# Designed miniproteins, single chains, continued (2), part 52

Each design is a single chain, and the fold is of that chain. pLDDT is the mean over its residues in the fold that is shown.

## One batch from the design tools (miniprotein)

Design m5791
Fold by ESMFold2-Fast:
Formats: sequence, C-alpha cells, structure tokens
Structure m5791 (fold): chain A 95 residues (1-95)
Amino acid sequence: ALSKQPSLLSGAFLLAVGEAVDRGESANGLAKMVLEKVEELLAKTPGNKDLVGLALHALRTGEFDTDQTVAIEELTRRLEELAEELGIDPEAAVA
C-alpha cells in the first residue's frame, strides 16, 4: 500500500529520518542505518529499485532544520552513489 503511493512513502521516509535524529543518532549513524535498511530491502525485493529514487526525491524536496542538513547531505550523496551503482536514474524514478 505505502509503495503504491510515492507521496506517503516519501513522508514515511522523512518521518523515520526525523525520528532517528530526534533519538540522538549522529549524522554518520543515521546515514549508515538508512543505507543498510535500503540495501537489505533491495536484497529481499530486487525489483524494488524505485525505493532509492523515492528516497532521493524525499531528501531533495523535504524541509529540514539546520541540525539535520549535514546528515541529509551525506545520506543524499550516498544514495546517489548507490543509485548509480544499480543503474537507477533518480530523475526517471520520481519524475
């Protein structure tokens, strides 16, 4: 259901990122946690490459405070690298 509604998936992703920051996760810890979860999900559902594109879209369009920007920038960069390795065009996946 969530994956069939990209806007809800993006919102849930942003909420999870915000909750991790609120729990005191460091920028490096947050980036590692999210990347590991995305990679694990892709391993279980190899056809679900749209998750990387949707995550990148959420990070590019989401509103973040100053404390979150470093973590978000690092996460965005690493997801862009992962998308390139997987042959995913983030622009094609979300728009």
Scores: mean pLDDT 57

Design m5792
Fold by ESMFold2-Fast:
Structure m5792 (fold): chain A 80 residues (1-80)
Amino acid sequence: MSLEELEKQAERYRKLAEALRAAAESKDPAVADEIAATMETEEERQDVLGAARDPEAGRTMAALYEAVADALERGVREQR
């Protein structure tokens, strides 16, 4: 995988983490639907909708994706 692909993957995970956190904080299905519509995959959309229904699970998932994004960004920096 190229450094550019790793950077894009980190950006996607960071975007997903932010979306999950926003949906969990709003706890509003309409807001969650709008955020989910910006996601690229059906699995990501379902995760965002799930975060609005279960904010604790949503925050946990957001933290996991953020940690993965941070790890990927660190790896890219160490390679450059």
Scores: mean pLDDT 80

Design m5793
Fold by ESMFold2-Fast:
Structure m5793 (fold): chain A 81 residues (1-81)
Amino acid sequence: MLEEYKERIKEMEENPEATEEKYKNPTPEQERLLRLQRALKESGFNMEVALEAAKLEEDIENGKLSDEEARKRLEEIKKKA
């Protein structure tokens, strides 16, 4: 599971333009995957922290949490990494 995200991140770093073109208009599932991959890279591949950060970011966009509260939690989780 984690290995799949690591592979994706490596490919994105090698060919960021091709990856961005592939996900130009991402589906909700693809957008979640991209957020998870970004959070995973930013957290130094800490899967627990990355999952929490990505889920919160998705919840912010879906309006499930207040924007300010969700962003505050996201920052705190990223610092935890």
Scores: mean pLDDT 65

Design m5794
Fold by ESMFold2-Fast:
Structure m5794 (fold): chain A 71 residues (1-71)
Amino acid sequence: SAAEEVEAALREFAAENPEAARAVLAVAASHRGASWEEVPAIAREIAEALRAAGVPEELADRVLELALAEA
């Protein structure tokens, strides 16, 4: 599935860039306890964190698209 492909690409990036992966996970963890109505805003913030961490823009955009489609 598209989600599995994106997860595989993110795992590959995390294996090559563990510090960047930890920074993105810290952003995600800061939203612990948020309601599902906040998911679109959180998804955008995570996509921005992915781009800032050096994830290719195309991959970060696909993460955002999938998150918004499932919200």
Scores: mean pLDDT 75

Design m5795
Fold by ESMFold2-Fast:
Structure m5795 (fold): chain A 81 residues (1-81)
Amino acid sequence: SAEYKELEQRYEELKAEVRELAKKLDPETRLQVEIDIGVADILYGLARMLASRGDLETAIELLERAIKILEEALEIAKKAL
């Protein structure tokens, strides 16, 4: 699905941005952000598995949740700079 692929690209771009900002954070805030990235990665992994099985609707929902976690992690990182 084109929609699913666009969300995957957004996820990867957002993750890269969060990881780049995390390098500038204190160890405690960095750990919090890295935990959020880990949770988002689990949801993305599940989304990929479901997409490969043809369950695109559930895959998109999980990927959107993963993106939301990264957006919240990005906000935490930006506020801590």
Scores: mean pLDDT 91

Design m5796
Fold by ESMFold2-Fast:
Structure m5796 (fold): chain A 95 residues (1-95)
Amino acid sequence: SLSELEKKALEMGRFFLELMEAWLRGELSEEEVIARLEEKAKELLEENKDNPEVVEAIKLLHEHLLALFRWLSSLPLEEQREMLERMREALEEEE
Protein backbone atom coordinates (compact mmCIF):
# COMPACT_ATOMS: atom_id res chain seq x y z
CA SER A 1 0.00 0.00 0.00
CA LEU A 2 1.00 3.67 -0.35
CA SER A 3 1.17 4.16 3.44
CA GLU A 4 3.60 1.22 3.75
CA LEU A 5 5.83 2.69 1.00
CA GLU A 6 5.76 6.09 2.75
CA LYS A 7 6.66 4.46 6.08
CA LYS A 8 9.65 2.60 4.60
CA ALA A 9 10.83 5.71 2.71
CA LEU A 10 10.73 7.78 5.93
CA GLU A 11 12.59 5.02 7.84
CA MET A 12 15.36 4.93 5.20
CA GLY A 13 15.48 8.75 5.07
CA ARG A 14 15.88 9.06 8.85
CA PHE A 15 18.52 6.32 8.88
CA PHE A 16 20.40 8.13 6.08
CA LEU A 17 20.27 11.44 7.99
CA GLU A 18 21.67 9.74 11.14
CA LEU A 19 24.51 8.23 9.07
CA MET A 20 25.30 11.60 7.46
CA GLU A 21 25.46 13.33 10.86
CA ALA A 22 27.78 10.60 12.23
CA TRP A 23 29.95 10.88 9.08
CA LEU A 24 30.22 14.69 9.47
CA ARG A 25 31.27 14.21 13.13
CA GLY A 26 34.06 11.87 11.95
CA GLU A 27 32.42 8.86 13.65
CA LEU A 28 31.99 6.94 10.35
CA SER A 29 34.17 6.68 7.23
CA GLU A 30 32.71 6.85 3.71
CA GLU A 31 33.15 3.05 3.43
CA GLU A 32 31.27 2.52 6.72
CA VAL A 33 28.38 4.77 5.56
CA ILE A 34 28.07 2.75 2.33
CA ALA A 35 28.23 -0.55 4.28
CA ARG A 36 25.53 0.55 6.76
CA LEU A 37 23.24 1.72 3.94
CA GLU A 38 23.68 -1.69 2.25
CA GLU A 39 22.91 -3.53 5.53
CA LYS A 40 19.77 -1.42 6.15
CA ALA A 41 18.57 -2.03 2.58
CA LYS A 42 19.10 -5.80 2.98
CA GLU A 43 17.11 -5.81 6.26
CA LEU A 44 14.19 -3.95 4.64
CA LEU A 45 14.29 -6.18 1.53
CA GLU A 46 14.11 -9.34 3.69
CA GLU A 47 11.29 -7.84 5.82
CA ASN A 48 9.28 -6.99 2.68
CA LYS A 49 10.32 -9.84 0.34
CA ASP A 50 6.69 -10.89 -0.33
CA ASN A 51 5.72 -7.36 -1.51
CA PRO A 52 7.30 -6.70 -4.95
CA GLU A 53 6.17 -3.03 -5.03
CA VAL A 54 7.92 -2.29 -1.71
CA VAL A 55 11.00 -4.33 -2.76
CA GLU A 56 11.36 -2.27 -5.97
CA ALA A 57 10.92 1.00 -4.01
CA ILE A 58 13.61 -0.01 -1.45
CA LYS A 59 16.08 -0.90 -4.23
CA LEU A 60 15.47 2.41 -6.03
CA LEU A 61 15.70 4.43 -2.79
CA HIS A 62 18.97 2.69 -1.86
CA GLU A 63 20.50 3.61 -5.26
CA HIS A 64 19.27 7.22 -4.92
CA LEU A 65 20.67 7.55 -1.36
CA LEU A 66 24.08 6.26 -2.51
CA ALA A 67 24.07 8.82 -5.36
CA LEU A 68 23.02 11.55 -2.89
CA PHE A 69 25.85 10.59 -0.50
CA ARG A 70 28.42 10.72 -3.35
CA TRP A 71 27.13 14.19 -4.28
CA LEU A 72 27.14 15.41 -0.63
CA SER A 73 30.70 14.15 -0.10
CA SER A 74 31.84 16.40 -3.01
CA LEU A 75 30.50 19.57 -1.29
CA PRO A 76 32.34 21.89 1.16
CA LEU A 77 31.64 21.14 4.85
CA GLU A 78 29.40 24.21 5.36
CA GLU A 79 27.20 23.21 2.39
CA GLN A 80 27.03 19.59 3.65
CA ARG A 81 25.75 20.86 7.03
CA GLU A 82 23.13 23.11 5.36
CA MET A 83 21.89 20.24 3.15
CA LEU A 84 21.53 17.94 6.17
CA GLU A 85 19.55 20.64 8.07
CA ARG A 86 17.18 20.95 5.07
CA MET A 87 16.78 17.17 4.91
CA ARG A 88 15.94 17.07 8.62
CA GLU A 89 13.29 19.79 8.12
CA ALA A 90 11.77 17.87 5.19
CA LEU A 91 11.57 14.63 7.22
CA GLU A 92 9.97 16.47 10.18
CA GLU A 93 7.24 17.82 7.83
CA GLU A 94 6.43 14.23 6.70
CA GLU A 95 5.92 12.89 10.25
Scores: mean pLDDT 81

Design m5797
Fold by ESMFold2-Fast:
Structure m5797 (fold): chain A 59 residues (1-59)
Amino acid sequence: SQEAEEKRQAGIDAAKAKNSETAKALLKELIAAGYEEEARKVAQAMIDAGMEEEAAEAW
C-alpha cells in the first residue's frame, strides 16, 4: 500500500541520517501493521547504517 511504501522510505531515510529513534519507531509500526517486506527493508537499512542492535530490538 502507499502507506507502507511511505513508511518504508521514511524509515530508510531515518537510518541513513543516523536517526535511530525514528528508524526504530517506523520499523515497529510496519511490523505491527503486518508490512513484513517493508519492515525488512527498513531493518536492512538500519543494519547497513550500523544500527543492528536497534533493528533487532524492534523486530
Scores: mean pLDDT 86

Design m5798
Fold by ESMFold2-Fast:
Structure m5798 (fold): chain A 102 residues (1-102)
Amino acid sequence: MKEEAAKRAEEAAREAREAAEEGIELAKEALKHGGREAALLGTAAAVAAIGAEFGAEKAAEKAKEAETAEEAEKAAKMAEENAEAARAALELAREALERAKE
């Protein structure tokens, strides 16, 4: 239980990092080609991605260091929520790039 929660949190942090890295690259591309709206969306996506990656990493650390299975599960859920936020930021970055190409 505790070890499984820590592993889930670590996987969520990895997914958050991958989504954030991709989102930041797409946001940079939108900024090169886009107008003001694409630049604002791209900037918002990059900031959200960075925050979500940081949150997922901190949650995974807490899950690994948790003294109880309950604390580990709470931390794993927090890491998974941050991974979802990182994926949402990636989608926002994709939208910014699509608007930039119009």
Scores: mean pLDDT 84

Design m5799
Fold by ESMFold2-Fast:
Structure m5799 (fold): chain A 85 residues (1-85)
Amino acid sequence: MEEQKRLQELLEEIGKRFGEAMTKAYEANDKETMAWVLEEGRRLSAEIIRDYVKNGYLSEKQIQEYLERTAKLVDEAMARIEKAK
């Protein structure tokens, strides 16, 4: 309950910070930094989710769903960045 709310808050904070970095890279037309920001965001989200699993706050199914959603979004965004080079 409290832990699920904290996970949501952490993911929202990460999203905001990486969104700011992405916006700056996009404005600079720095596609390499954009790709890095997306991959780093994926990595950090996975680490936070793993921590919640270790502490027993998430089910195995919930973890899989979070990781699959994140992976799909990052892959689609990275493909668009690479194609635009």
Scores: mean pLDDT 69

Design m5800
Fold by ESMFold2-Fast:
Structure m5800 (fold): chain A 100 residues (1-100)
Amino acid sequence: MEAHLEAALAAIAAGDLEGAIRHLNLVLMEHPDNEALHLLRLVLTAVLLGREDLARRLIELFRKENPDNTDFAEAMEALLAGDYAAAARHLRRALEKLFG
């Protein structure tokens, strides 16, 4: 997995959402068309800004369009719940599926 993706996952596990967004922006420079990474960045930003309403809408839209990608949806819901360790575990699994 890309070094900045590993750093983003470590930041999420530690509850450092600003650090996670910073590392994710570097990944997005190399993968600008990756829809899942853009969605992750939007959800992280919404959570950081206290926009739970927006984060919930983004997660629901993703679930409807990607019903088989449960790990990514579970990761985003864990972020909303403040369970950063669970979020990082589900994200690692989802990202390995998307990039592997």
Scores: mean pLDDT 80

Design m5801
Fold by ESMFold2-Fast:
Structure m5801 (fold): chain A 87 residues (1-87)
Amino acid sequence: SLLDMYEHLIATLEEMLAALQAGASLEEVRAIAERAVAAAPPDYRAMITQILEELLAGLERMSREEAIAMLRTVIAVEREAAASLRA
């Protein structure tokens, strides 16, 4: 379902955020994204791939502090989207 897609995306973004906060490299963060794409619901795999690749491209141009702040903002937006689907 679309809700399952958002929940999978949010969990992935939270894992990426935790890794960055722990000092992980961008290669380690990319590996998290790659595993998440492989585990994604088939109907939404292309969409999740596009979202995560766009995020990773942005992260490569940012400082760690900027990346952490951006991921926190994205997680908040995705959580609001998921909540709207439950209403």
Scores: mean pLDDT 86

Design m5802
Fold by ESMFold2-Fast:
Structure m5802 (fold): chain A 84 residues (1-84)
Amino acid sequence: EVTLEPAEVTLEEAVRNGLFSEETIKQFEKLKPDVDEMIKMWETDPEKALEKEVERLKKMIEELAKKKGVDKEVMLKGLEEALA
């Protein structure tokens, strides 16, 4: 039971529709080893993969709070409530 990709839109289709630039595709190709490492981590140690995902989410919330002028504590409290 893996629901990692709920929406199946091919990368090729996204590129053809101009959703992603050529630069983004080149960056993705260069980062392929990191993507493979992430997949391997999810297969061998899903707990560690989840921990890394939570760290990413926290960083995103901090950036979003700064951009929107909202207190990061308010957003973090919302995340804590969701996890409780």
Scores: mean pLDDT 60

Design m5803
Fold by ESMFold2-Fast:
Structure m5803 (fold): chain A 70 residues (1-70)
Amino acid sequence: MSEEELQRDVTISMMLMGASVIERALAQGKASQEDVAFLRKMLARAREVDAPQDLIDRIERLLAETEAML
């Protein structure tokens, strides 16, 4: 449990950082197909680690916005 909690917390922290980087790229009009692929993998991982719903919603929204920009 402690090991799983630590792994989950680290994974969630990395996802929050990744989402912020892509949000900045999207705001600057620099989002790419590579960002879409990354977001899809991040969303799958978030579901695997049972991430908070607000983070999953954030990634889903970001994915939709990035796909719409391309």
Scores: mean pLDDT 81

Design m5804
Fold by ESMFold2-Fast:
Structure m5804 (fold): chain A 95 residues (1-95)
Amino acid sequence: SSELKEELIQLLRISLNLFETAIEQDKKGALGGKSHLIGIVKRNMDGAIDYLESLGETDLAKLLRKTQKEAIDKVLKQDLEGLKEIFDKTIEEIS
């Protein structure tokens, strides 16, 4: 539904902001390394993926799983521009 898509887009924008902040904190040495970064991305997105699967929204759930995997790669590389590109692309695909 359009309402579900709007909710997901808002959630993804919040997630992007959180992951950008995580990259900044990692650059300052304030995080517990790779496992902490992976945990931030997984914990943030797993709930949304599980919710979509519970609704039978299999295509949206698969899209978020792909975005989650790509986001993990970008945060581990501290690639802020690549992270933004992935989220912009995901939001475009939902819209």
Scores: mean pLDDT 88

Design m5805
Fold by ESMFold2-Fast:
Structure m5805 (fold): chain A 57 residues (1-57)
Amino acid sequence: SDAAEAVRAAEAYAAESGDPRGAAAVHGQMFLDAKELGDEESAARARALADEARARA
């Protein structure tokens, strides 16, 4: 789904930018978008990535 593709793009952004707080915000938005689309797998993935990014911040 588009949500899964957005989550992968956000992962690439987090890896390249070295900005954990920015990455957490992007992953948080991806979680909300995936949840709205009913994509529970992508929502769970985005939430995990957001939590991990916050832990690194």
Scores: mean pLDDT 71

Design m5806
Fold by ESMFold2-Fast:
Structure m5806 (fold): chain A 82 residues (1-82)
Amino acid sequence: DLEKAMEEIRKVLEEANKKIDELTAQAQKHEDDLRAQGDATSPEVKAQLEAEAEAYRKQAEDEINKVLTEANSRIARAFAEV
């Protein structure tokens, strides 16, 4: 049923967009928090916190890619049922 497939695709996209927005907001807040902490500490610790902020941003990007991969798989499955 094409109508059921389209409804499932819509839900998958809505869920993916919400998850991506949440991951992006969490990563930005964590980066901002680490940056603020860096401003209050030694240069050595600041460099370490900057590296941690970079690592968290990359982790968020990886999680977003997983969400997109899962969404694509679910969309492909919905089309296979048509």
Scores: mean pLDDT 78

Design m5807
Fold by ESMFold2-Fast:
Structure m5807 (fold): chain A 81 residues (1-81)
Amino acid sequence: MAEELLREAHRAARAGRLDEALALAREALELVKREYGESPLTLAYKGFLAEVARAAGREAEAAELRAEVEANLEALEAFGE
């Protein structure tokens, strides 16, 4: 379950095991994408992955994920107006 993988990713990140946290966060994101597609929940998981990627020194990956989250949030706001 994606939520269990995300919780395990948080534990790995807190332990300083950033490579493991990245792998778990990526797997959780793929599971959420398969179940829900592009959704607010998927955007939340992308945001967490971006934070872990930045902490692990993966600046390019983190920046790309953050840009994607911002673009999708702006699109959702436009549909609401």
Scores: mean pLDDT 78

Design m5808
Fold by ESMFold2-Fast:
Structure m5808 (fold): chain A 83 residues (1-83)
Amino acid sequence: MKEKIIEQLRNLAEIAESRGLKEAAEAFRKAVEALEAEDYESAIEELRKGTKLFVEAHAADPDFAAKVKLLAEELIEEIEKLK
């Protein structure tokens, strides 16, 4: 479970980086670091921050923004289960 969450966060960081969203990519990478350190609260905070930045940057593509938001909400629920 945890490994799949980390993989999805790394994929989100790569997508953000490829789209020039450096702050969003950094937040997703910090979420991975926090998960690896078992700091689940910081992981959730960084994931929420990265998702907010990503969604705001993709306001012109609302369907894509909605999919990323849904994925992030699912990842937050999975991280909450690790506590």
Scores: mean pLDDT 82

Design m5809
Fold by ESMFold2-Fast:
Structure m5809 (fold): chain A 100 residues (1-100)
Amino acid sequence: SAEIEEAIQRIADFLIEKFPEDAEEIQRMRDTLLKNKASAVEVGLAVAILVTEIFKKYYPELTKEVSRRMMELLQRLRAGAPIAEVVDEIIEIVEEAVKK
């Protein structure tokens, strides 16, 4: 799906900009999801795991809250929420967390 491919590219580009030291791992996630033609839920799960691991490294005090919010977004994806909307909300969660 072109919508899913755009969502993968957008979230990967955002995460590389914010976490350049993790660029190789983020690029590997992007390439794997694109190669495997991942579903919206599979994309959401991979992003939730990666963002949580990055926050464990750089913002350990925020990890529990970020993980909770990511799990809520995964539930919304499973309920049929558009992937573009969920990617927008992931970007907002990360932006909000790193500014506090």
Scores: mean pLDDT 88

Design m5810
Fold by ESMFold2-Fast:
Structure m5810 (fold): chain A 115 residues (1-115)
Amino acid sequence: SPIERTKLLMQRAGYELKPPYKILEADNGLEAVEGAKTEKPDLILLELEMPEMNGFEALSELGNLGLEHIPVIMVTRDDSPEVKERLLALGAVDVLIKPFSKEELEEKINEVLNS
């Protein structure tokens, strides 16, 4: 999903009042890593099942580059406890299981950025 949609949802829910947040939403792991380095986002939404570099590889690379301070919410269709445990161990702050509602997405972003 485009970063623009996430910002709009946050604004409607009152999350973006002070200050506006920079959210990176990447179509692949290489874009996520490059965007984290160049854009310095406040939060990354990262798909686990991506071409080129998957979400596990992207999380590991973010750690190797010293970018683990940027919160990452993983997005995946895999509801296994083992996958969730591995993603959290690699530095993800939370995991969203597809399909999820806009309300679930907004709640997770708010918990990460405003708690």
Scores: mean pLDDT 69

Design m5811
Fold by ESMFold2-Fast:
Structure m5811 (fold): chain A 76 residues (1-76)
Amino acid sequence: GARLRVTYDPRVPGVGDAIMAVVRATPGARVASATRDGERGTLDIEVAAGLAAAEALAERLRAVPGVLSVEVIPLE
């Protein structure tokens, strides 16, 4: 498995909905945690399908306007 850490600007209209649409379209991906710290939102997303699927999801999420960074964290 792998985890994605997504940092985004929640002030960008529709960014949260756009991120969630990408996650819902990805089999084996789920939101594990969501936090907001000041002007930034952070989502931790678990990907059961493995590292390659996590990297593909990260690339799609980086294309979303208002996403600031995506980090891929291998779990095993």
Scores: mean pLDDT 82

Design m5812
Fold by ESMFold2-Fast:
Structure m5812 (fold): chain A 66 residues (1-66)
Amino acid sequence: AVVLPPVLAGPRLSEEEVAALVKDLPEEDAKFAYNAALFRYDRGRASVIALLRQLGYEDRAAALEA
């Protein structure tokens, strides 16, 4: 079971940016992350980064931290 991170404050990503972040993930993980980003986190950047980390994509999450 995937442990979902809490909702974090900060700027929001566009739907296009979220799609770009998850497009190269396995289809099942991409769909899960995309839906969670849009419907749970309202495309919050920090929340999406934390979500990627929780899904095991630590390198991708770290690359998005600036």
Scores: mean pLDDT 77

Design m5813
Fold by ESMFold2-Fast:
Structure m5813 (fold): chain A 109 residues (1-109)
Amino acid sequence: MSEAAQIALKKIKELLEKEKNPAAKAAIERLLKVVEESDNPVVAAAALAAAYAVYNNPTEETAYEAGLLVNEALANPEEVTAEEIRERALKMGAPEGAELAEELIEKYA
């Protein structure tokens, strides 16, 4: 497992432990599994940003948008930029997730 994936897993697990909403918890658990099954730093960054978005805004709309971001990163990690992940995370109300995802890509991608 890459260093980016290990960092993302640690942060996502911390969010999962604090989450009280069952639907948000289930969405974050799916994002955790994505990082466990991938070693790509762009996928790890997208999943981390998505987990922060779902944690901050536990709505079906945010879970859907978070899922789209992660699925796009899984399908074409070379086409998903740090700037795109940052912008989408900010739109989903996850500024901390945006910053951490940018740091992961800058260091490891």
Scores: mean pLDDT 86

Design m5814
Fold by ESMFold2-Fast:
Structure m5814 (fold): chain A 60 residues (1-60)
Amino acid sequence: SMTEKLKELNEKGVELARKNIQLSKSTDDAAKEEQRKLTEELKRIARQIKELLEESYAKA
């Protein structure tokens, strides 16, 4: 269902954000590259959540 998809995306977003915070404590180049990738993925997830919410709540 749409609600299940939103829950999964939100949980994934929280997990990636938490990992990004941990990586921010590192100074190595590998951690900085991983942060960049996580930030891009977080932006993608946020966009998907926004689109799904707009669709699912259109008749709420």
Scores: mean pLDDT 79

Design m5815
Fold by ESMFold2-Fast:
Structure m5815 (fold): chain A 64 residues (1-64)
Amino acid sequence: GPAGERAARAALESTGSAAAATAAHGVIKSGGDPEQLRAAGEGALRAATTGGARAAGEKMLEAS
């Protein structure tokens, strides 16, 4: 939904990295379902190699 799309866009803007792009795509694919959005955010945090990627994951969790 709109919240998931906004979180995905914010993730891309915040990091500008491949990790952020992958996480954003996962959020969009989830269709904004809160549980799937949370899972995508947690996956992004687990995959994060930098603070920026971690922040992107946190924004997705906030959107869920």
Scores: mean pLDDT 61

Design m5816
Fold by ESMFold2-Fast:
Structure m5816 (fold): chain A 113 residues (1-113)
Amino acid sequence: MDPERAVRAARELAEELGLEEDVAQAAVNLARYAATEPDGVDKLVELAREGFFPAGVALVALARAGDPRAVELARVAEENFRRNAEALEKSNPEMAELARRGAEVAREVREKA
């Protein structure tokens, strides 16, 4: 995948979700990494499964950008977002709400693919 396309998709998704700049930048950097490295997508999937929220954002961005694994990436991202929403509900309700919106976007991407 073209790294510029992945980065654009990640920036657009970060704006759509209203992510803080540090979280948005982490997602953009991960999307660039995944598009650049031969095993980058697999490493990003592992980070998302470990619960790293920006990795979930980057996976949805790659799915929207036309990655051939779009359905798989969106599903992994949806699980990442649901886990983050549950984990953060009491300590950071604002981030939990962002994670819930991310899960809805991931679900829509999966259903359209």
Scores: mean pLDDT 88

Design m5817
Fold by ESMFold2-Fast:
Structure m5817 (fold): chain A 106 residues (1-106)
Amino acid sequence: SKEFQALLARLEFALDTGDVEEAVAVVAEILKRFPERRAELEELLVRRIREAREALEEARRLAAEGQEVHVALVRALAERTLRTLEAVLEAFADEPALARARDLLA
């Protein structure tokens, strides 16, 4: 569905910008309108958690090598994405379709 793809794109942009209110609204819209596609929503959230954690690990490695100036921005962006994901998953704490993403973030 073109509408479903547009909602996923809006969610990714909200996660990139730290827009918690928009991210929560888009997740609620997806769960309401596309319940059959909940697994795809969860896979996107899992992928974004994994990518943010990988970025933090790479930032930690580069900081150990003395690459501090480039590391600060990467770390800040990854931490913002994780905080936004935490807020989204907390808003849907009782949603069983998102349990794997919540477990990964814990």
Scores: mean pLDDT 89

Design m5818
Fold by ESMFold2-Fast:
Structure m5818 (fold): chain A 97 residues (1-97)
Amino acid sequence: SLSEVLETERVDEERIRARARPGAREALRALAREILEETRRQIEESDPEMAERIRRSAAAAIGLLAAALADREITREDLRAMLDPERLEEALALIEA
């Protein structure tokens, strides 16, 4: 899960909060990379049908993060629609200070 990746990479709460500051493009890019890495791993471990579903969900989530990096407004509801509850909380902790 994205939560496990974030905990492994960033166990320090202060570091997570610093990355979540308004205008922190680096934090959003890091989140996009983490989603890509987890997606690749999950696809490799899944059958073709499940792999396609995982790929589609991750592509949509990364699309929203790319829009945020392009200075578009992203809401909590937009993230909720694209991420499971665990990933949503981790993404919000990273994006919303």
Scores: mean pLDDT 52

Design m5819
Fold by ESMFold2-Fast:
Structure m5819 (fold): chain A 83 residues (1-83)
Amino acid sequence: SMAKVEIPEDLQLSDEELRAYLEQLLAQAEADPRVSPEAVESLRRLAEELLASDLSSNEKARALARLHQHLVAHPREPVPPIP
């Protein structure tokens, strides 16, 4: 898809929308030949932990965007956990 790697303006997402957003981010990462398989897997794992957390939908959406931005900036490195 032609989706850009940007922090969404609307951070208020339902759990289903957060899941769809994660799937879009993972698809973008997997489509980028610069991104290592280890980086994609670290994003998936951290995102699943994030979605299972007791954070607000806004915090989850922001955290997902930050994880993806880090992966794009450091495509050959594992994504670090968000503080």
Scores: mean pLDDT 72

Design m5820
Fold by ESMFold2-Fast:
Structure m5820 (fold): chain A 100 residues (1-100)
Amino acid sequence: GMSLERILRSIGLVLRAIGLLEDVRRGNVSKEKAEELGRIVREAKRLLEEDPDDQLAVRAVELALEAAETMLEKTEDPEVKEIARRVIEEARRLLAEARA
């Protein structure tokens, strides 16, 4: 079962992912934002390894995936494109493996 600390951490990941998706939709794309999307996916992976039923962690990955896909479409920076592609690959793999 989820502790209050774990629930708050999962909520925090969802809020971070929403904020990044909103920024990227407005054209605010950067290497730092791409790297932050990667961190969200990796933190969500750890939460899912500890609790496979963590629907908030799944939602954070879905939002990070959408943000990374939007970033890939909007960015002209080859380095940002490469980071976004890796985030997309990691997020898709994690969602396919998730047992929620």
Scores: mean pLDDT 87

Design m5821
Fold by ESMFold2-Fast:
Structure m5821 (fold): chain A 95 residues (1-95)
Amino acid sequence: MTEEDRLRALAERLGVEVETVREMIRRGELVELLERLFAAEAERESRTATPEERARIAEGLAAWREALRDPSVAAALGLTEGTEAILRELQARAA
């Protein structure tokens, strides 16, 4: 239902099929995709952002990368199976 809609939105942003995103989630490769997507979004936002906003974007991205290095945080985000929290975060940033 809602997860399907978020998967379709993510697939469109990545330029891949929905089934490819599902496969990557099952393989645990979604973390690498999300890191690349967040880095690309941060660069895009930085091009039009004020120096203060750029600093906040950089801090946010660094904090997210640090969080993913902790296995307990990765598990809490559902990176082993469920990805609802991550997809919801991506939707919030896009909306």
Scores: mean pLDDT 59

Design m5822
Fold by ESMFold2-Fast:
Formats: structure tokens, C-alpha cells, sequence
Structure m5822 (fold): chain A 78 residues (1-78)
């Protein structure tokens, strides 16, 4: 199901973050999750704003905050 694919990608995102993967790989997974969430329903501007903020926190070295914020938004289907 679509929800299962989103969960799988979310786990892959967590793994990439733990590995310190390049931001380009992180962005790819984030974009894919957002795209699948859009297929499940509407992707409001708030969702886009949240994932961009999460990426900004990651770049600043606030990795745990970025990961938590993004996954929270995905789970809420924002």
C-alpha cells in the first residue's frame, strides 16, 4: 500500500541520517516521501515548509531536531 511505501522511505531516511549521508541523497528521499504523500492526499504548503525547515536544521548540525520535525510532519499527513 501507499502508506507502507511511505513508512519504508521514512526508515530509509532515518538510516541515511544516521550514516551522515550527503544532503543530496537526503533531499532525494524527502522529495520522494512528499510525492507519495501527495498521491495519498493533498500536500498543503505547511508540509513543504516543514520539510524545508527540517533540511535547514540538518545543515546547521541540528540533526536530531531536523529528523524529528520531518518525520512528525509525514506521520501527520500534513
Amino acid sequence: SLDEEIEKLAKELEELLKQGAPKEKILKIVDEIVKLAAQAGEVPQETLDVHKKALELKIEGKEEEAEKLFLEAVKKKL
Scores: mean pLDDT 68

Design m5823
Fold by ESMFold2-Fast:
Structure m5823 (fold): chain A 61 residues (1-61)
Amino acid sequence: GPVSPEQREKARELARKYLEEHPDLTPEQRREMIRKIAEETGISEDQARLILGEVVREKLE
């Protein structure tokens, strides 16, 4: 189903936290973070991957 605003904001907060803790993120660590974000927020792994990608892109701007 669609991501709620509350789920989206929690996912973004977790993504920012995990990226601060792991700045040299490997592809395997990135997959593990996606799984953890999905598990903790109840969104799909595909939705978590997109949100993590948004946060990564914002940090590079």
Scores: mean pLDDT 81

Design m5824
Fold by ESMFold2-Fast:
Structure m5824 (fold): chain A 116 residues (1-116)
Amino acid sequence: SAEEKEKLKKLVDRLKAQLSTLTAEQLPLERRSAQALLEIAPLLSKLGQTYVALYAAALGIVTPEVRALLREAVREDPEVLDYLRELVAITAPLLSEAERAAVEALLAELERLRQE
């Protein structure tokens, strides 16, 4: 819904602010938080699932579960891909080369999906 899309945008804006202050030393704790949220993702609302998947992917966590959640989210709302790109632009300097490559592959996959 339009209300859910507005809520997601506000959550993404808050997440962008949070991640922009993140240091390399804090990254392991942030990843643990994202992984804990992913474990309960099936119990969350659709909005919550999308938020958690964006958060995890931005931190370089690209699992089959995260991919599935983001593919579903992009099919329902193509702007979700733009949110992921914005988040990744913030976190990329903190990620390893392998993690950046995994996230870039995910972004390319979602862009192909958006063109369908």
Scores: mean pLDDT 89

